Designed miniproteins, single chains, continued (3). Designs and how they scored, part 68

Each design is a single chain, and the fold is of that chain. pLDDT is the mean over its residues in the fold that is shown.

## One batch from the design tools (miniprotein)

Design m10337
Fold by ESMFold2-Fast:
Structure m10337 (fold): chain A 94 residues (1-94)
Amino acid sequence: SKELVEKLKKLLFQPLGSLNFDELYRIIEEFLKNPSKEAEDILLTFLESLVTHVDPSLLPEEERQGLKRILELLTKSPNPRIQEAAKKALEKLD
């Protein structure tokens, strides 16, 4: 869905402290029901950025819990690359 891809871009291309986790959770639920290659590539870029650039010790608790909910949802993806990247990001937050 082009509309879903545009929503993901708008939600993910901003600082972590500015992320709307509730809206992002809703959009990812829609993605999991109807996955697209472009949305998968956007989510993989986001997950790889989290694993590489985020220091979990510097995250406020609210942001950490918001990220954990999103990452747990992404571990349910049928895409093995998204599933593995989400699991690695969750391990890094512990």
Scores: mean pLDDT 79

Design m10338
Fold by ESMFold2-Fast:
Parts: sequence; C-alpha cells; structure tokens
Structure m10338 (fold): chain A 62 residues (1-62)
Amino acid sequence: PLPPLSVLEVQERLREAGFLRGEPTGRLDAETRAAIRAFQAFNGLPVDGVPDRATQAALLGL
C-alpha cells in the first residue's frame, strides 16, 4: 500500500507531468482540481478531480 501524498506533493508531481503551472500552494484550489482531472483523463482513470489512491500511484510512477 502507498502512503497518502500531501496536496503539495500531488501538485509537484502534476507540475513534473506538465499538467499544473505555477508554484505548489498546498491547497486543492480550482486550478489543482482541473490539473488532477486532466491527469486522470490522460491516464484512463476515473475523472473526479480527487487525488485518490489510483491517481497517487500513477503520479508516483512518473
């Protein structure tokens, strides 16, 4: 089992993947939720804008 990622870590991985621009804020703001949905769609995951375990696993695989 993967440990849960913080919002900051999720944002940093989304930036590495090219889905999020700007600095990690540690908040699940509208831009971060949009980036999560785009990442989920690109990776064939359920698109809910939530950094669930499957989304976190895919982010760690980058």
Scores: mean pLDDT 79

Design m10339
Fold by ESMFold2-Fast:
Structure m10339 (fold): chain A 85 residues (1-85)
Amino acid sequence: DDLALAEAILSGLVSLGLITEEQAQQVLDAIKSSSKDAASAAGDASLDSSLSEAAKAAGLLVASSLSNKATAEQAISALKTSLSL
């Protein structure tokens, strides 16, 4: 279940202190409100001007993990780069 995997990734990012629970919920809401598959919806969230940069980076991480099977390190690196961490 791609949605369950997306939720697990976002929960993990919150647990690591990389994003807030609010930012994780913004990405989950974007995925759930979309008629697209979870990877495409997460990718669209990364371009949504109404979301914070951290939420956009988390969306990109989820999209990459679901579609391109990026490693956790590569995905986390992309998030840190987007947040200038």
Scores: mean pLDDT 71

Design m10340
Fold by ESMFold2-Fast:
Structure m10340 (fold): chain A 68 residues (1-68)
Amino acid sequence: SAALEALIELAVETVRRLAADPSLSVTQVEAAAGWEVARWAEENGITLTREDQRRLREAVERELARLE
């Protein structure tokens, strides 16, 4: 869906932005991406399915692996 695609882009962009900060751990970057996604979904009345959550997690993990 367009909403899921927007949330994936938001998560990936958050990872890229925060991974540039050497004071943040991988766990903190993952948590921040999850927080940004949850906040945007809540503000826009979007309920994420289990499948949507899996795809979002995979996108975050893939981007973190790329930045290693």
Scores: mean pLDDT 82

Design m10341
Fold by ESMFold2-Fast:
Structure m10341 (fold): chain A 97 residues (1-97)
Amino acid sequence: EEEKEKAIKDTERALELARSLANEVRGYAAQLPDPEKAQALINEVDTELSGAEREAKEQIEAIEKGDKEKYTHETSHLVGHILRLVGLLEEARLALA
C-alpha cells in the first residue's frame, strides 16, 4: 500500500523462485532414460516459466498504475504457474525413482 517498490521486489522474488524451480525440473529431466518424457517435461516447464514471466511483468505494471484488481488477478496467475512448476518438479523426481 505505502510501498510500491516492496510489492515490485516481492514480484521479482516470486519470478526468481519460478526460474529456480524450472531449472531444477530441467536438471532432473536431463537424467530421465525416456527422451520423449524428458522433452515433454521440458516443454511444460518452458510453458509455465514463460507464463510466469509474462504475469510478473503485468503485475509490476499494475502495481505502478495502482490497479488493485489487475494486481490481484495477475498475482493469482503467477502463483498458479509456480504451483504447476512445483508439480512438474515432483513428477520429474518420481520418474527417476
Scores: mean pLDDT 85

Design m10342
Fold by ESMFold2-Fast:
Structure m10342 (fold): chain A 68 residues (1-68)
Amino acid sequence: MLLQAAPLLKLDTDKGILTTLSGKKFKVKIGESVYDKELKTTYTVVSETEIEVTSKSGKYTLKLKPVK
């Protein structure tokens, strides 16, 4: 399945790099949080397949599938 709905959000677990919905890249570890000023959102890496996104308007969890 082609993931085109949110193509900018990506977690590179090998390099420890999170690409946010705005396309910015941050160096992260599991359990760490980063703040994206463009979207005023906080991203928390829960696991290799789960990211918690917290914004001014709400909070939700995104589940990512690792590439095989």
Scores: mean pLDDT 70

Design m10343
Fold by ESMFold2-Fast:
Structure m10343 (fold): chain A 84 residues (1-84)
Amino acid sequence: SAMEAAIRAEVEALTAAAKAVFDEPLPLDEQIAKVEAIKAQLEALRAQLVAGGVLTPELAALFDAALAEIDAVLAELKAKQAAA
C-alpha cells in the first residue's frame, strides 16, 4: 500500500540519518543526543502504528532491524565517549 511504502521510506530515512551522525562535525555528546532523538522518533512512529492496528509483521521486522542498527550506532558513540 502507499501508506506502507511511506512508512518504509521514513524508517529507512531515520536509520540512514542515525548512521550519518557518526560522520557529522559535532561534539560526541551532541552526536549521542541526536541519535537518541532519532531513536525516539522511530519508537514514536512504531507506537502510532501499533495504536492504529496497522503494524504488519513485515513492518514490525523492519522497525526491529532499524532499532538494532540505531542501538549499534549509540553503543559505538558511547564507547568513544567512555574512552575520551
Scores: mean pLDDT 87

Design m10344
Fold by ESMFold2-Fast:
Structure m10344 (fold): chain A 96 residues (1-96)
Amino acid sequence: VEEYLRKLEEAVEEAIRTLLEAASPELQEEARKLAERMREGVRLIRSGENAVEGAGLVIGALLRAIDLMSPEAAKKLAELLDEIARYASEVIRALS
């Protein structure tokens, strides 16, 4: 599970970087809040006790980010969403 957790954290940080770099000045505050929710979700997954809830936070924040971004940034975030969902599923499965 440690390998998938590490990959999940790396993918989430990549999504956060993509979001913060692509967000217009008007969306920077919302982008920061979404980044905070993604990091909170990872923390819940890492704790093991609220892994499903944590995955929901990460995925929900990422879907919102995709909706807000330009098509180019949205495409990159969607690719990361698929990767993140896969790693989160493996972590949750290992914790069950």
Scores: mean pLDDT 84

Design m10345
Fold by ESMFold2-Fast:
Structure m10345 (fold): chain A 119 residues (1-119)
Amino acid sequence: MEEERRLARELLEILIEVLSNPDEEITEEQVRRFAEAFRALLTLLDPRMAEVSEEEIERLSRELLERLKNLALGEKEVTEEQLEEAIELVVGLARYLGMSDEAVERLREILEEVREELE
């Protein structure tokens, strides 16, 4: 539970960073950090996710962050609605990668709980 919450917090912090700076290019460090935390969290919630390649996770993480950047373009501040959309994209990606329905529900719950704790 503690490790799951730590990884969820890392993911949300990167999502907030991207949403807060939509005019900035996504960095390779942001993609790597997101991909590492995402893969680790998915594997903790569903051990079968360990079979998904690191290359595939990194590629899809880059695509997800670029989509978030595009959604935030023209906005002045990060909204609650933008964070909810970001969480839905993360959950959707986990489902696409073959994560179980039960594990996807747990992922959503953890991300939403940590979001509420971020002030």
Scores: mean pLDDT 82

Design m10346
Fold by ESMFold2-Fast:
Structure m10346 (fold): chain A 70 residues (1-70)
Amino acid sequence: SAGARAAAGGEARRGLEEAGAGEQGKQVSDMVNAGAPPEEAARAAREAGEEAGHGKLGDKISRGILTAGG
């Protein structure tokens, strides 16, 4: 649903910001809110998490985006 996607985008922004990757978190949230394919937004979240040294967080956010988008 649109509400689930918006929530997933907000969680991505918050989680990545707390991990010190606030710019990447905003980018992922913007992608989700703009209706980007869930797989593309999920990939961006995973990459952002890995780059920030928080691969497990990136994976968790990625799964949330895929679940909300499917």
Scores: mean pLDDT 82

Design m10347
Fold by ESMFold2-Fast:
Structure m10347 (fold): chain A 68 residues (1-68)
Amino acid sequence: AVEEAARRGAEIEPDYREASQLARKAGKNDLARQLHLDVRDALMAGATPEELRALVEEYKAQIEKEAA
């Protein structure tokens, strides 16, 4: 349910916030938006906190690659 998704979101919130801030600081607002949408969709699909962390880490790697 939505409440369960919110709980999982809270567990990955620090990682998500960090990745979102990195994307915006790098001027990659499109990546920040896509990260938001993908995390939201994964939460709604019942993704585990582990899967959500993997998704966030993939976005961090992409942001770093594009910022270089």
Scores: mean pLDDT 79

Design m10348
Fold by ESMFold2-Fast:
Structure m10348 (fold): chain A 73 residues (1-73)
Amino acid sequence: GAADALLAALRARSEGLAAKMVAEILKKLPDVESASYELIGPTKARLTYVKDGKKYEIDFDLLTQNPLELVEK
């Protein structure tokens, strides 16, 4: 229905914002071996990347465009 189409459009917008923020973060990390992202909420995304054999996760707020936390796994 119309509500489902609106929710899909809002999700696509959030995914686009997450992809742009991830691209900017990756520009600052030149020696990254692999990287991926996932939407963990309607306004939050998680970037996971591997550098020097270690796995790192950055959670970030899509509305403020600020990183929330960096964690080594």
Scores: mean pLDDT 70

Design m10349
Fold by ESMFold2-Fast:
Structure m10349 (fold): chain A 64 residues (1-64)
Amino acid sequence: GPDAVKSVQAALAAEGLAGKKAGAGEALRLTTDPEAISQLRAALAARTEEEAVAHLQAALKLLE
């Protein structure tokens, strides 16, 4: 829903890997879409900010 989209957008705007993971975790609580959940879990497991961004962008596209 709109709250999950806003949380992913906030995660993408957050600075650093830790901020992006925190936003991904919040978005994960707000969605039931299995494909978006998969991408958000991948963002939480990311080892670089670039990897987290890629998965957050994929989740955003699935939730829009």
Scores: mean pLDDT 84

Design m10350
Fold by ESMFold2-Fast:
Formats: sequence, C-alpha cells, structure tokens
Structure m10350 (fold): chain A 94 residues (1-94)
Amino acid sequence: MTAGEALVELLKEGGIDATVEQVRENVLATPLEDLEEKARRAAEGSPLGEEALRLAREGRGGAAAEAAVRAWERGEIGGGGALAILGYALKVEL
C-alpha cells in the first residue's frame, strides 16, 4: 500500500471521495513544514504513530502508511491524525 492509496481510502471512510491524483496535487500545493507539524502533533503519544512519522521522514512511505493505518485501527490516533501522517509521508516522496 502506498501513502497516496492509504490517504484515498481513509478519506473515503470519512465520506470524502478523492483520487490519488487529487490528493497528490493538494500535498504538492501544501508546504512541507505545515504537513510535518500536523503529522508531529498527530503522532504524539502513539508508539505506532511515532514510528509512522519516523518512517515517513526516512522516505519509506509504504511502511509509514502501514504503521499509520495500524495506529488508527488500534485507536491510538484518529482518522484525521492518520491522514496528517499520510500526507506528510506522500510529500516527502514527491
């Protein structure tokens, strides 16, 4: 699973229909520092969220996506938090 694919799936769960191309365009338009700050806040207090953030910083978007989705599934972070980490992961890969 790519960060972009995971982002689209979580948006659908929240009732937002978007394509991978649309989320990629939004992430490209958003400054890296803004996405990183939101991801940092989202990961705070979640061991899996913090691991996802570390993997994202390393450019390991697929591994970051798996960790972020797992953090959300386990209730460690909310859907918005998972989206923040995934957006940052996608931005680092672009």
Scores: mean pLDDT 85

Design m10351
Fold by ESMFold2-Fast:
Structure m10351 (fold): chain A 91 residues (1-91)
Amino acid sequence: SSLLEELERQLGVELTPVEARLMLLMDTLEGQREVLEAVRAGASLEELAELISRRGGIPKKVALGWLYVYEGKLEKAEELGQEILKEIAAK
């Protein structure tokens, strides 16, 4: 709650619960602003995953999995999680 209020103050806007969760995945204020702007401009989950991957330094599939969880698409998140685990096991 206090962390959410601080984040909203830094960004200058009120956040939905989904937006707040996505902002907590970013390690820079610039990354948070860019992701929030893209979300509010109606960017696709695929576009958001690419942006979060570039800004957060995480694999695109991991970013997409988090986006599916936050959107309530748990079946798609599970399918992608299994794909990631198979790729890790193949290394």
Scores: mean pLDDT 76

Design m10352
Fold by ESMFold2-Fast:
Structure m10352 (fold): chain A 67 residues (1-67)
Amino acid sequence: LSPKAQEAIERFIEEGLEMSRAHREGDEEKTREEFEEMKKAAEELAKELGLEPGDYVGVTEVVSAHL
């Protein structure tokens, strides 16, 4: 993977973990905020990987394969 793709994957994972933590803590407002940040990170990652911006399935498959 390119360095930019690696950074995009790391950002997506970070935002996803923050969203999961907020959800687990019951902070609905922060969960929504973090979910929007995660969506932005997913779109940037999809663009970097040459996938469609809305292809969340493709994004998650690539992230899972990288992990």
Scores: mean pLDDT 72

Design m10353
Fold by ESMFold2-Fast:
Structure m10353 (fold): chain A 86 residues (1-86)
Amino acid sequence: VEEQLEKLEKEAEEALERYYRLVPSPSEEAQKEAEEELKRALEALEKKAELLRESGGPEEQVKKIEKKKEEIEKEYEELLKLREEL
């Protein structure tokens, strides 16, 4: 369980790093890749939260993951609004 949690955290972090690297690019290809990396990061965080719930892990850790997901999703929504105005 702990090893799986570490793996999921690493996957989320790596995907977010790639997402933020791709975000400044104006190309449609880079935008699609950024969206896929964002989805990958959010999926890894969701799986981590589910694994914590199933294993009886601390509710505080689950809430932190859910909050982080909400913050990332909100940042992406704001980015989409900016791109629509361009």
Scores: mean pLDDT 78

Design m10354
Fold by ESMFold2-Fast:
Structure m10354 (fold): chain A 83 residues (1-83)
Amino acid sequence: MEKAIVTIEVELRPGHGDEAARLAREAAKSADKVEVQVEGNRLTITITADSYEKAKEAAARVLNALREAGLITRYTDVRIEVK
């Protein structure tokens, strides 16, 4: 089976890194592996799933949760890799 890895990078409102990390983990908790890194106002989320569709679904949930919370300020990048 192909493993899919999605990397999401966003710039956040200052002081909201912990809230954004919590929301990202909750939104992607159905994925096989979720890694969240906060560096100042930048959030990097790496989602690993056993299928491309599952990875895309988890990424969509994360982006939707962050957008609805109004935490994204300037930059969003989404990369999908199949290994």
Scores: mean pLDDT 78

Design m10355
Fold by ESMFold2-Fast:
Structure m10355 (fold): chain A 70 residues (1-70)
Amino acid sequence: KEEEIEELKKRVEQLETLAQRFRAKGMDEAAERVLSLVEQAKKAIESGNIDEAKKLIDEALRVMEEALNA
């Protein structure tokens, strides 16, 4: 549904912003991985692959959580 797509887009934008902040702190590897997953999620949303977009967003969030706890 349209609401679901809007929520995914908001999460993607938030993750992109957080990844840029990680890069600013010198956490380049984690930032690059998150940005790569976010870009893949954007393409999945554009293609209508909502389940794939959710999976990619979850993986990006996991990468960020691991980086913050390391």
Scores: mean pLDDT 81

Design m10356
Fold by ESMFold2-Fast:
Structure m10356 (fold): chain A 79 residues (1-79)
Amino acid sequence: MKLSREETEEAVAAFKRLDTDGDGVISREELLKVFSEEEVDLMDADKDGTVSLGELLVYLSNLPDRETFERLLERMKAA
């Protein structure tokens, strides 16, 4: 799917909340608190052990439907 403006803004806000260090990336360890290993492996395109905002947005835009996106966003907000 393609993210709407609102969906992108919510994803950015959730990412910034998880990025407590403010360095623009989230570690694999922090992501595993919210996502499965398989989901994190799909997000971490560079395989460097961190996920950037851009990598997360690409992953979210490739989800099959809005409902899947909303469930993942809720998991990020609950962390």
Scores: mean pLDDT 75

Design m10357
Fold by ESMFold2-Fast:
Structure m10357 (fold): chain A 80 residues (1-80)
Amino acid sequence: SVDELLEQARDLVLALMEENGGVASLAEIQEVLLDFLSQVPPEYQEAVGEKLSEILRLAGAKGPEISAEEFTAIWDAVTA
């Protein structure tokens, strides 16, 4: 489902952040999420891609580096 795919994408970014002391650059988050989207089945790419694009837009507004707390708040707002 779209929700299961979104949760998988979120877990990948949070794992990256844990390895980096609780933060990641916008470029790193974008790379992880776009790579994930390329592997999503075609029938879910539009719905997943729309949510991931909004997450990246809001993360970009926070600056070049995003904390796990900021990322989680953005994720929850977009996927609620």
Scores: mean pLDDT 84

Design m10358
Fold by ESMFold2-Fast:
Structure m10358 (fold): chain A 62 residues (1-62)
Amino acid sequence: MEEEVELIKEALRRLKQRTGKVSDEDIESIKSFEDARKVISKLTPEEQEELRDLLFELAEKK
């Protein structure tokens, strides 16, 4: 649960580095899965797909 939120935050930081579409303020505001869902819902379908790929990559390293 908390580990999943941190994983989503790390994936969003990587997405920001690649696309510049997510702000540090949005990422750091995430304290729960509900907050993460709100940030993700602002992304385009292509950005959501890229985020999913990043989440899979990060999950494999744990």
Scores: mean pLDDT 76

Design m10359
Fold by ESMFold2-Fast:
Structure m10359 (fold): chain A 100 residues (1-100)
Amino acid sequence: SLLDKLKEKVDELVEQAKKAIEANDIEEFRKLLKEIEELVKEALDDPRLSLEEKKEFVEYVIKKLEELKKFSKDERIKEMIELTIERIKEAYKEAEKKLE
């Protein structure tokens, strides 16, 4: 399904983000977080996904980002992840309003 392919892409980006954390590559990590955020925004605008599938995808991404936050001891990394989660939650709220 499209949802499964999107979840697989998130998993790939999260694994790359873990490698960037291990390498202390903050700029690559920032780029990967932006790619995850963009993937979520594209999914929220995709008419092929139901509202229920969009919600499931957003919840999946937030879960993966919370796991990534626990992976790092760097407070800057944790802050970047937290801000990304907040932006994703706001994007979902805006998408939900447009579909009401």
Scores: mean pLDDT 88

Design m10360
Fold by ESMFold2-Fast:
Structure m10360 (fold): chain A 100 residues (1-100)
Amino acid sequence: MNDYEKLEEWYKKSLEVIENSFDPLEIQKKDDLIDYRILAGYSDEELKKFEEDMEKNKEAFEKAPHSYLQKLRAAKNKDELKKIVEEEYERWKELIDSFR
């Protein structure tokens, strides 16, 4: 499976998760909404460090320019979650194109 197929499957799965969940906070906590980071070639150690850095700097990250995960946490409804996922899909698509 190529990187575009992986991104498309992540996008489709994320939208299905959003549609099938009634609580936005449950959607925001689902690992499958962040698994796309594997497409960037992040190692398990780099992903763990990213998560540890987020926990250590939670207050600073809430005030910083919005990252994907911070945008997900700030979302109040399914339409906002869909827009955040769509924007991240387009961003990753452009990044994959740049590695050609």
Scores: mean pLDDT 60

Design m10361
Fold by ESMFold2-Fast:
Structure m10361 (fold): chain A 81 residues (1-81)
Amino acid sequence: SLELDRLKAEISALLDKLYELTKDNPEMQELIRKIAEAVKNNDFDKAIELAKEFLERTDNPEVQEIAKRLIEKLEEAKKLA
């Protein structure tokens, strides 16, 4: 689906931003890599679960805002998959 491919591109851009913002936290970067792998495999349920775990583990408001946007885009992608 062209719409799903566009959402995956938007999700990848959000994951890249989160990866940059967490470069001093290897555990958070590992979680981002796991989310990216789940998205690549079209496992949006797992990606949403991991993204919610990521959101719970951060106290940074900017990171929280991007993580919430990521969860919204993952839920949209799940509906198209």
Scores: mean pLDDT 89

Design m10362
Fold by ESMFold2-Fast:
Structure m10362 (fold): chain A 70 residues (1-70)
Amino acid sequence: SVTERGIRIATELVEVRGASPEEAVGEASGVLLREGASSREVLEAVARVYEHLGLDEAAEEVRRGLEAML
């Protein structure tokens, strides 16, 4: 799924490359968009990535933006 791919990309960037969560999410989002994911699917994936990384406050902020799109 788009979400699982986003989590894998972001986790690898954080754990292997030492990227910040924000950098990892930005790069993962770019990859997902280039692969044909919609903006909504990307925002859903970003929220799940932040949750996976334990950044619940950042995840809530993204979900707030997603609610505005729906």
Scores: mean pLDDT 81

Design m10363
Fold by ESMFold2-Fast:
Structure m10363 (fold): chain A 94 residues (1-94)
Amino acid sequence: SKELEELKKKLEEWGKKLEEDLLEIWKKKGLTAEVEFESEITLDEENKLVVKTTLKVKVYDENNNLLDEGTITFESVFDTAEKLKELIDKLLKS
């Protein structure tokens, strides 16, 4: 459970970095955005790690008119906690 909790914290850290990076991209274009990152890590029947990530985005113009919105959901399966940790560590470096 402690290892799973550490992985959840690292995934949330990456999610916050992704939110900040996306907000910066739209801000440079003179737009405002709302970005929400959510993640779940569960174990399947074979004790593989199932990572479900959801990214919700809304983009507004300078007059607060909604230009676009979307929700993207990804589900990924990892054979070991070590493989998931390696991926998260790589994502945090980029």
Scores: mean pLDDT 82

Design m10364
Fold by ESMFold2-Fast:
Parts: C-alpha cells; structure tokens; sequence
Structure m10364 (fold): chain A 85 residues (1-85)
C-alpha cells in the first residue's frame, strides 16, 4: 500500500540521517568541505521528509529521493557503512 511504501521510505531516511549524525560527531569541525557535504545531505533528507508531509511528492517519489541521497552518501563517504536504499 502507499502507506506501507511511505513508512518504509521514511524508515530508510531515518537510517541515513543516523549515519550522517554519526559522521558529523566524528568529523573534524575544521574540515569545512566535509562539514558542508554533511550539512547539504542533512538538508536533502529534511526537504524530502517535509515535501512528503505536505503532499508535494508521492510515496514512490519519496523512495526515489531516499535512493538518490543514499547513492550520494556512498560517493561522498565511501568508507562509511551506508544502509541499503
């Protein structure tokens, strides 16, 4: 169902956000490039969540946003354990 798909996508966004929060805690705050990348990805997660809550995107589009964010995280943080998207 659309609700089950949305709930799964939101659960996956939460998992990605948890990884970003851990990377943020471990990051050297003087590494401005790394901090910028982490903040940009956090903003993308929050924007996807908000757009879904406002009805601007479908559950399927939300799941596609999850996949895009996860792929970007894998490219930018190749040593991080990124959960399946």
Amino acid sequence: SDKELADEALRRLDALNDVLMQLMKQADPSDKTRMHKLNHLILQINTARLNYSLGFITPEELLERVREIADQMRKEFPDADIPPS
Scores: mean pLDDT 88

Design m10365
Fold by ESMFold2-Fast:
Structure m10365 (fold): chain A 77 residues (1-77)
Amino acid sequence: YKLDEKLAEVIKKVTDTDVLSGAELEIALLKYIQDEGLMLPNGIIDLRGTPLQEIVGKDSLSLSELLVAIAEHVTEV
């Protein structure tokens, strides 16, 4: 998958590429969430004040909802 410009700005904080497999994208996204301390104990991700809030348009969501939301920002290559 190739990331769009908005998602690539987030993911490049944890990887140097905007072309990833689906598994690599999920790993990179989880690493970003961990590095920024966004995961709450109940599995909800707090996006407030992050670039992901702008990309997905929500203050908080589950990991599965986040993966669905970012599908609009990737292209199969």
Scores: mean pLDDT 75

Design m10366
Fold by ESMFold2-Fast:
Structure m10366 (fold): chain A 75 residues (1-75)
Amino acid sequence: SAMEELKKAQVAVLAAQLLHVDKLPEEEARKIVLDVGKTLGLDESVVEELFDRVKSGELTLEEAQARFRAARAAV
């Protein structure tokens, strides 16, 4: 759904911000991202997959922001 894609994009942007801009330790960033994902009603496995893709550089901050803008326009 458009709402689910928006929530996933929000989590991806947060993960990219914490890991690549704020330079938080991975354990601290992962804990924050998992907690936010849970509050948004996302499955833990989905949030962990998004976090790992962001950590690896597969999903960049720019791409996550673009996905967020697109998803927000769809709701």
Scores: mean pLDDT 87

Design m10367
Fold by ESMFold2-Fast:
Structure m10367 (fold): chain A 59 residues (1-59)
Amino acid sequence: MAFVSLDADGNLGWSGVRASELDDEMVEQVRELAEKSEEMAKKNLSSADFVVRAIERAK
């Protein structure tokens, strides 16, 4: 793949190259990556909530 710059740097690398000529396999891989990214975001939110609670109880 030429687009190896899709790092989890907060969001997907979308720098104006939103081509509409993606292969089916590429679409499938991007979809899985996005799905895992969403799951990570939800996990992160849960961790943040836990930290807030810990702070509240600590003092």
Scores: mean pLDDT 52

Design m10368
Fold by ESMFold2-Fast:
Structure m10368 (fold): chain A 76 residues (1-76)
Amino acid sequence: SSEIEKLRRDAALARDIAEQLDEKAKQLEAQAQQAKATVGQDIGDKLFQQAENARAAADGTRKAAEELEKRAEELE
């Protein structure tokens, strides 16, 4: 059905977003390490906090994808 197809597409999009957030977190983690070594710990700590926020957002988005997939299976 079109509803099941939409749920599966939305789940795939959410998984893609979670992957992008994980990649952003890795970049922020690398930048945080570099910042602590060069410009100071305060800037490094802020970047690390942003990385942790991105990781949490990725986890939440992945869980949302799992719920959408489960709903699609229930409608099958």
Scores: mean pLDDT 89

Design m10369
Fold by ESMFold2-Fast:
Structure m10369 (fold): chain A 97 residues (1-97)
Amino acid sequence: TLKEELLKLLDEYKELLKEYGKSDPNITEEGAEKIANSKLEHLRELLDNEDYDTLIEELEYEKRLFEAKYEKEPDEIIKKLIEKLEKMIELAKELKK
């Protein structure tokens, strides 16, 4: 189902967020994991509540942040995060229909 596909993308996004966080010298591995897990818990709650409008807004906001980061410091992990966010936004919009 579209919801199952979105859940898989959320899990992939979480793993990429952990990897990205570990590359930040100002953050511990434990801190990166906590941030990623907290963000995914919030996004999953929005999905479970069928709050697709807020889910889409949150995903689009995250995408804008990573796009701004990518412009300053191109990184393959950031590019992958943007690509996952684009797919999740498309699926969330489809679920809203």
Scores: mean pLDDT 85

Design m10370
Fold by ESMFold2-Fast:
Structure m10370 (fold): chain A 90 residues (1-90)
Amino acid sequence: SLEEVKERLREIAARMKEIAPEHAEEIDEILEKLLAIVEDESISEEELQDQLTEIQLKANKIISTLSDEKANELRKLMSEALTLVEDYKE
């Protein structure tokens, strides 16, 4: 359901902020964009993929500032979030 997807995205973002609290504002921006995507019933598959790609690039900039251990954890969480959104949108 939309509610379950939104709740899981918020949980993922909270975990990301625990790992990289210095990037909390940027993580919240990513969350807001992901929530907007799942709520947008008019989004095309092409627009969805374009927006998810931009979010991944933004996440990669955050990941590049972290230690290897933190980078791996954040990468896994971001992958989970992107997959969750893509699966929900088909």
Scores: mean pLDDT 86

Design m10371
Fold by ESMFold2-Fast:
Structure m10371 (fold): chain A 122 residues (1-122)
Amino acid sequence: SLKEEIERLEKLLEEARRRGDRLREAQYLVKLGELYEEMGDYEKAAEYYEEALRLLEETLGPDDLAVITTLIMLGETYEKLGDYEKALEYYEKALEGAKKRGDERTAESLEEKIKEIKEKLE
């Protein structure tokens, strides 16, 4: 069940924190965010993704694929919350990272998404 999976991940998260394993901590936070999104709890999903983002940026730097992916998840989550200003901020950060990595396909997809979100901010 989703509840059992959340409880399992929360225990794994506590274990990673005790060990100082920041990358595993971030990975479990992302998985918790994904589960809360599946449940439709976008506010809680955003909280988990934002904590994961902080850990990933500190550990891997802002241009890492894991950081870019988490930024995209946050953009999508805030879009579902109707917070288009925050969605735009996260998508623009993801675009900057994708461009620095030379990931033209991801950059093009993000540019189209940013255009769509800007039209909603009228």
Scores: mean pLDDT 91

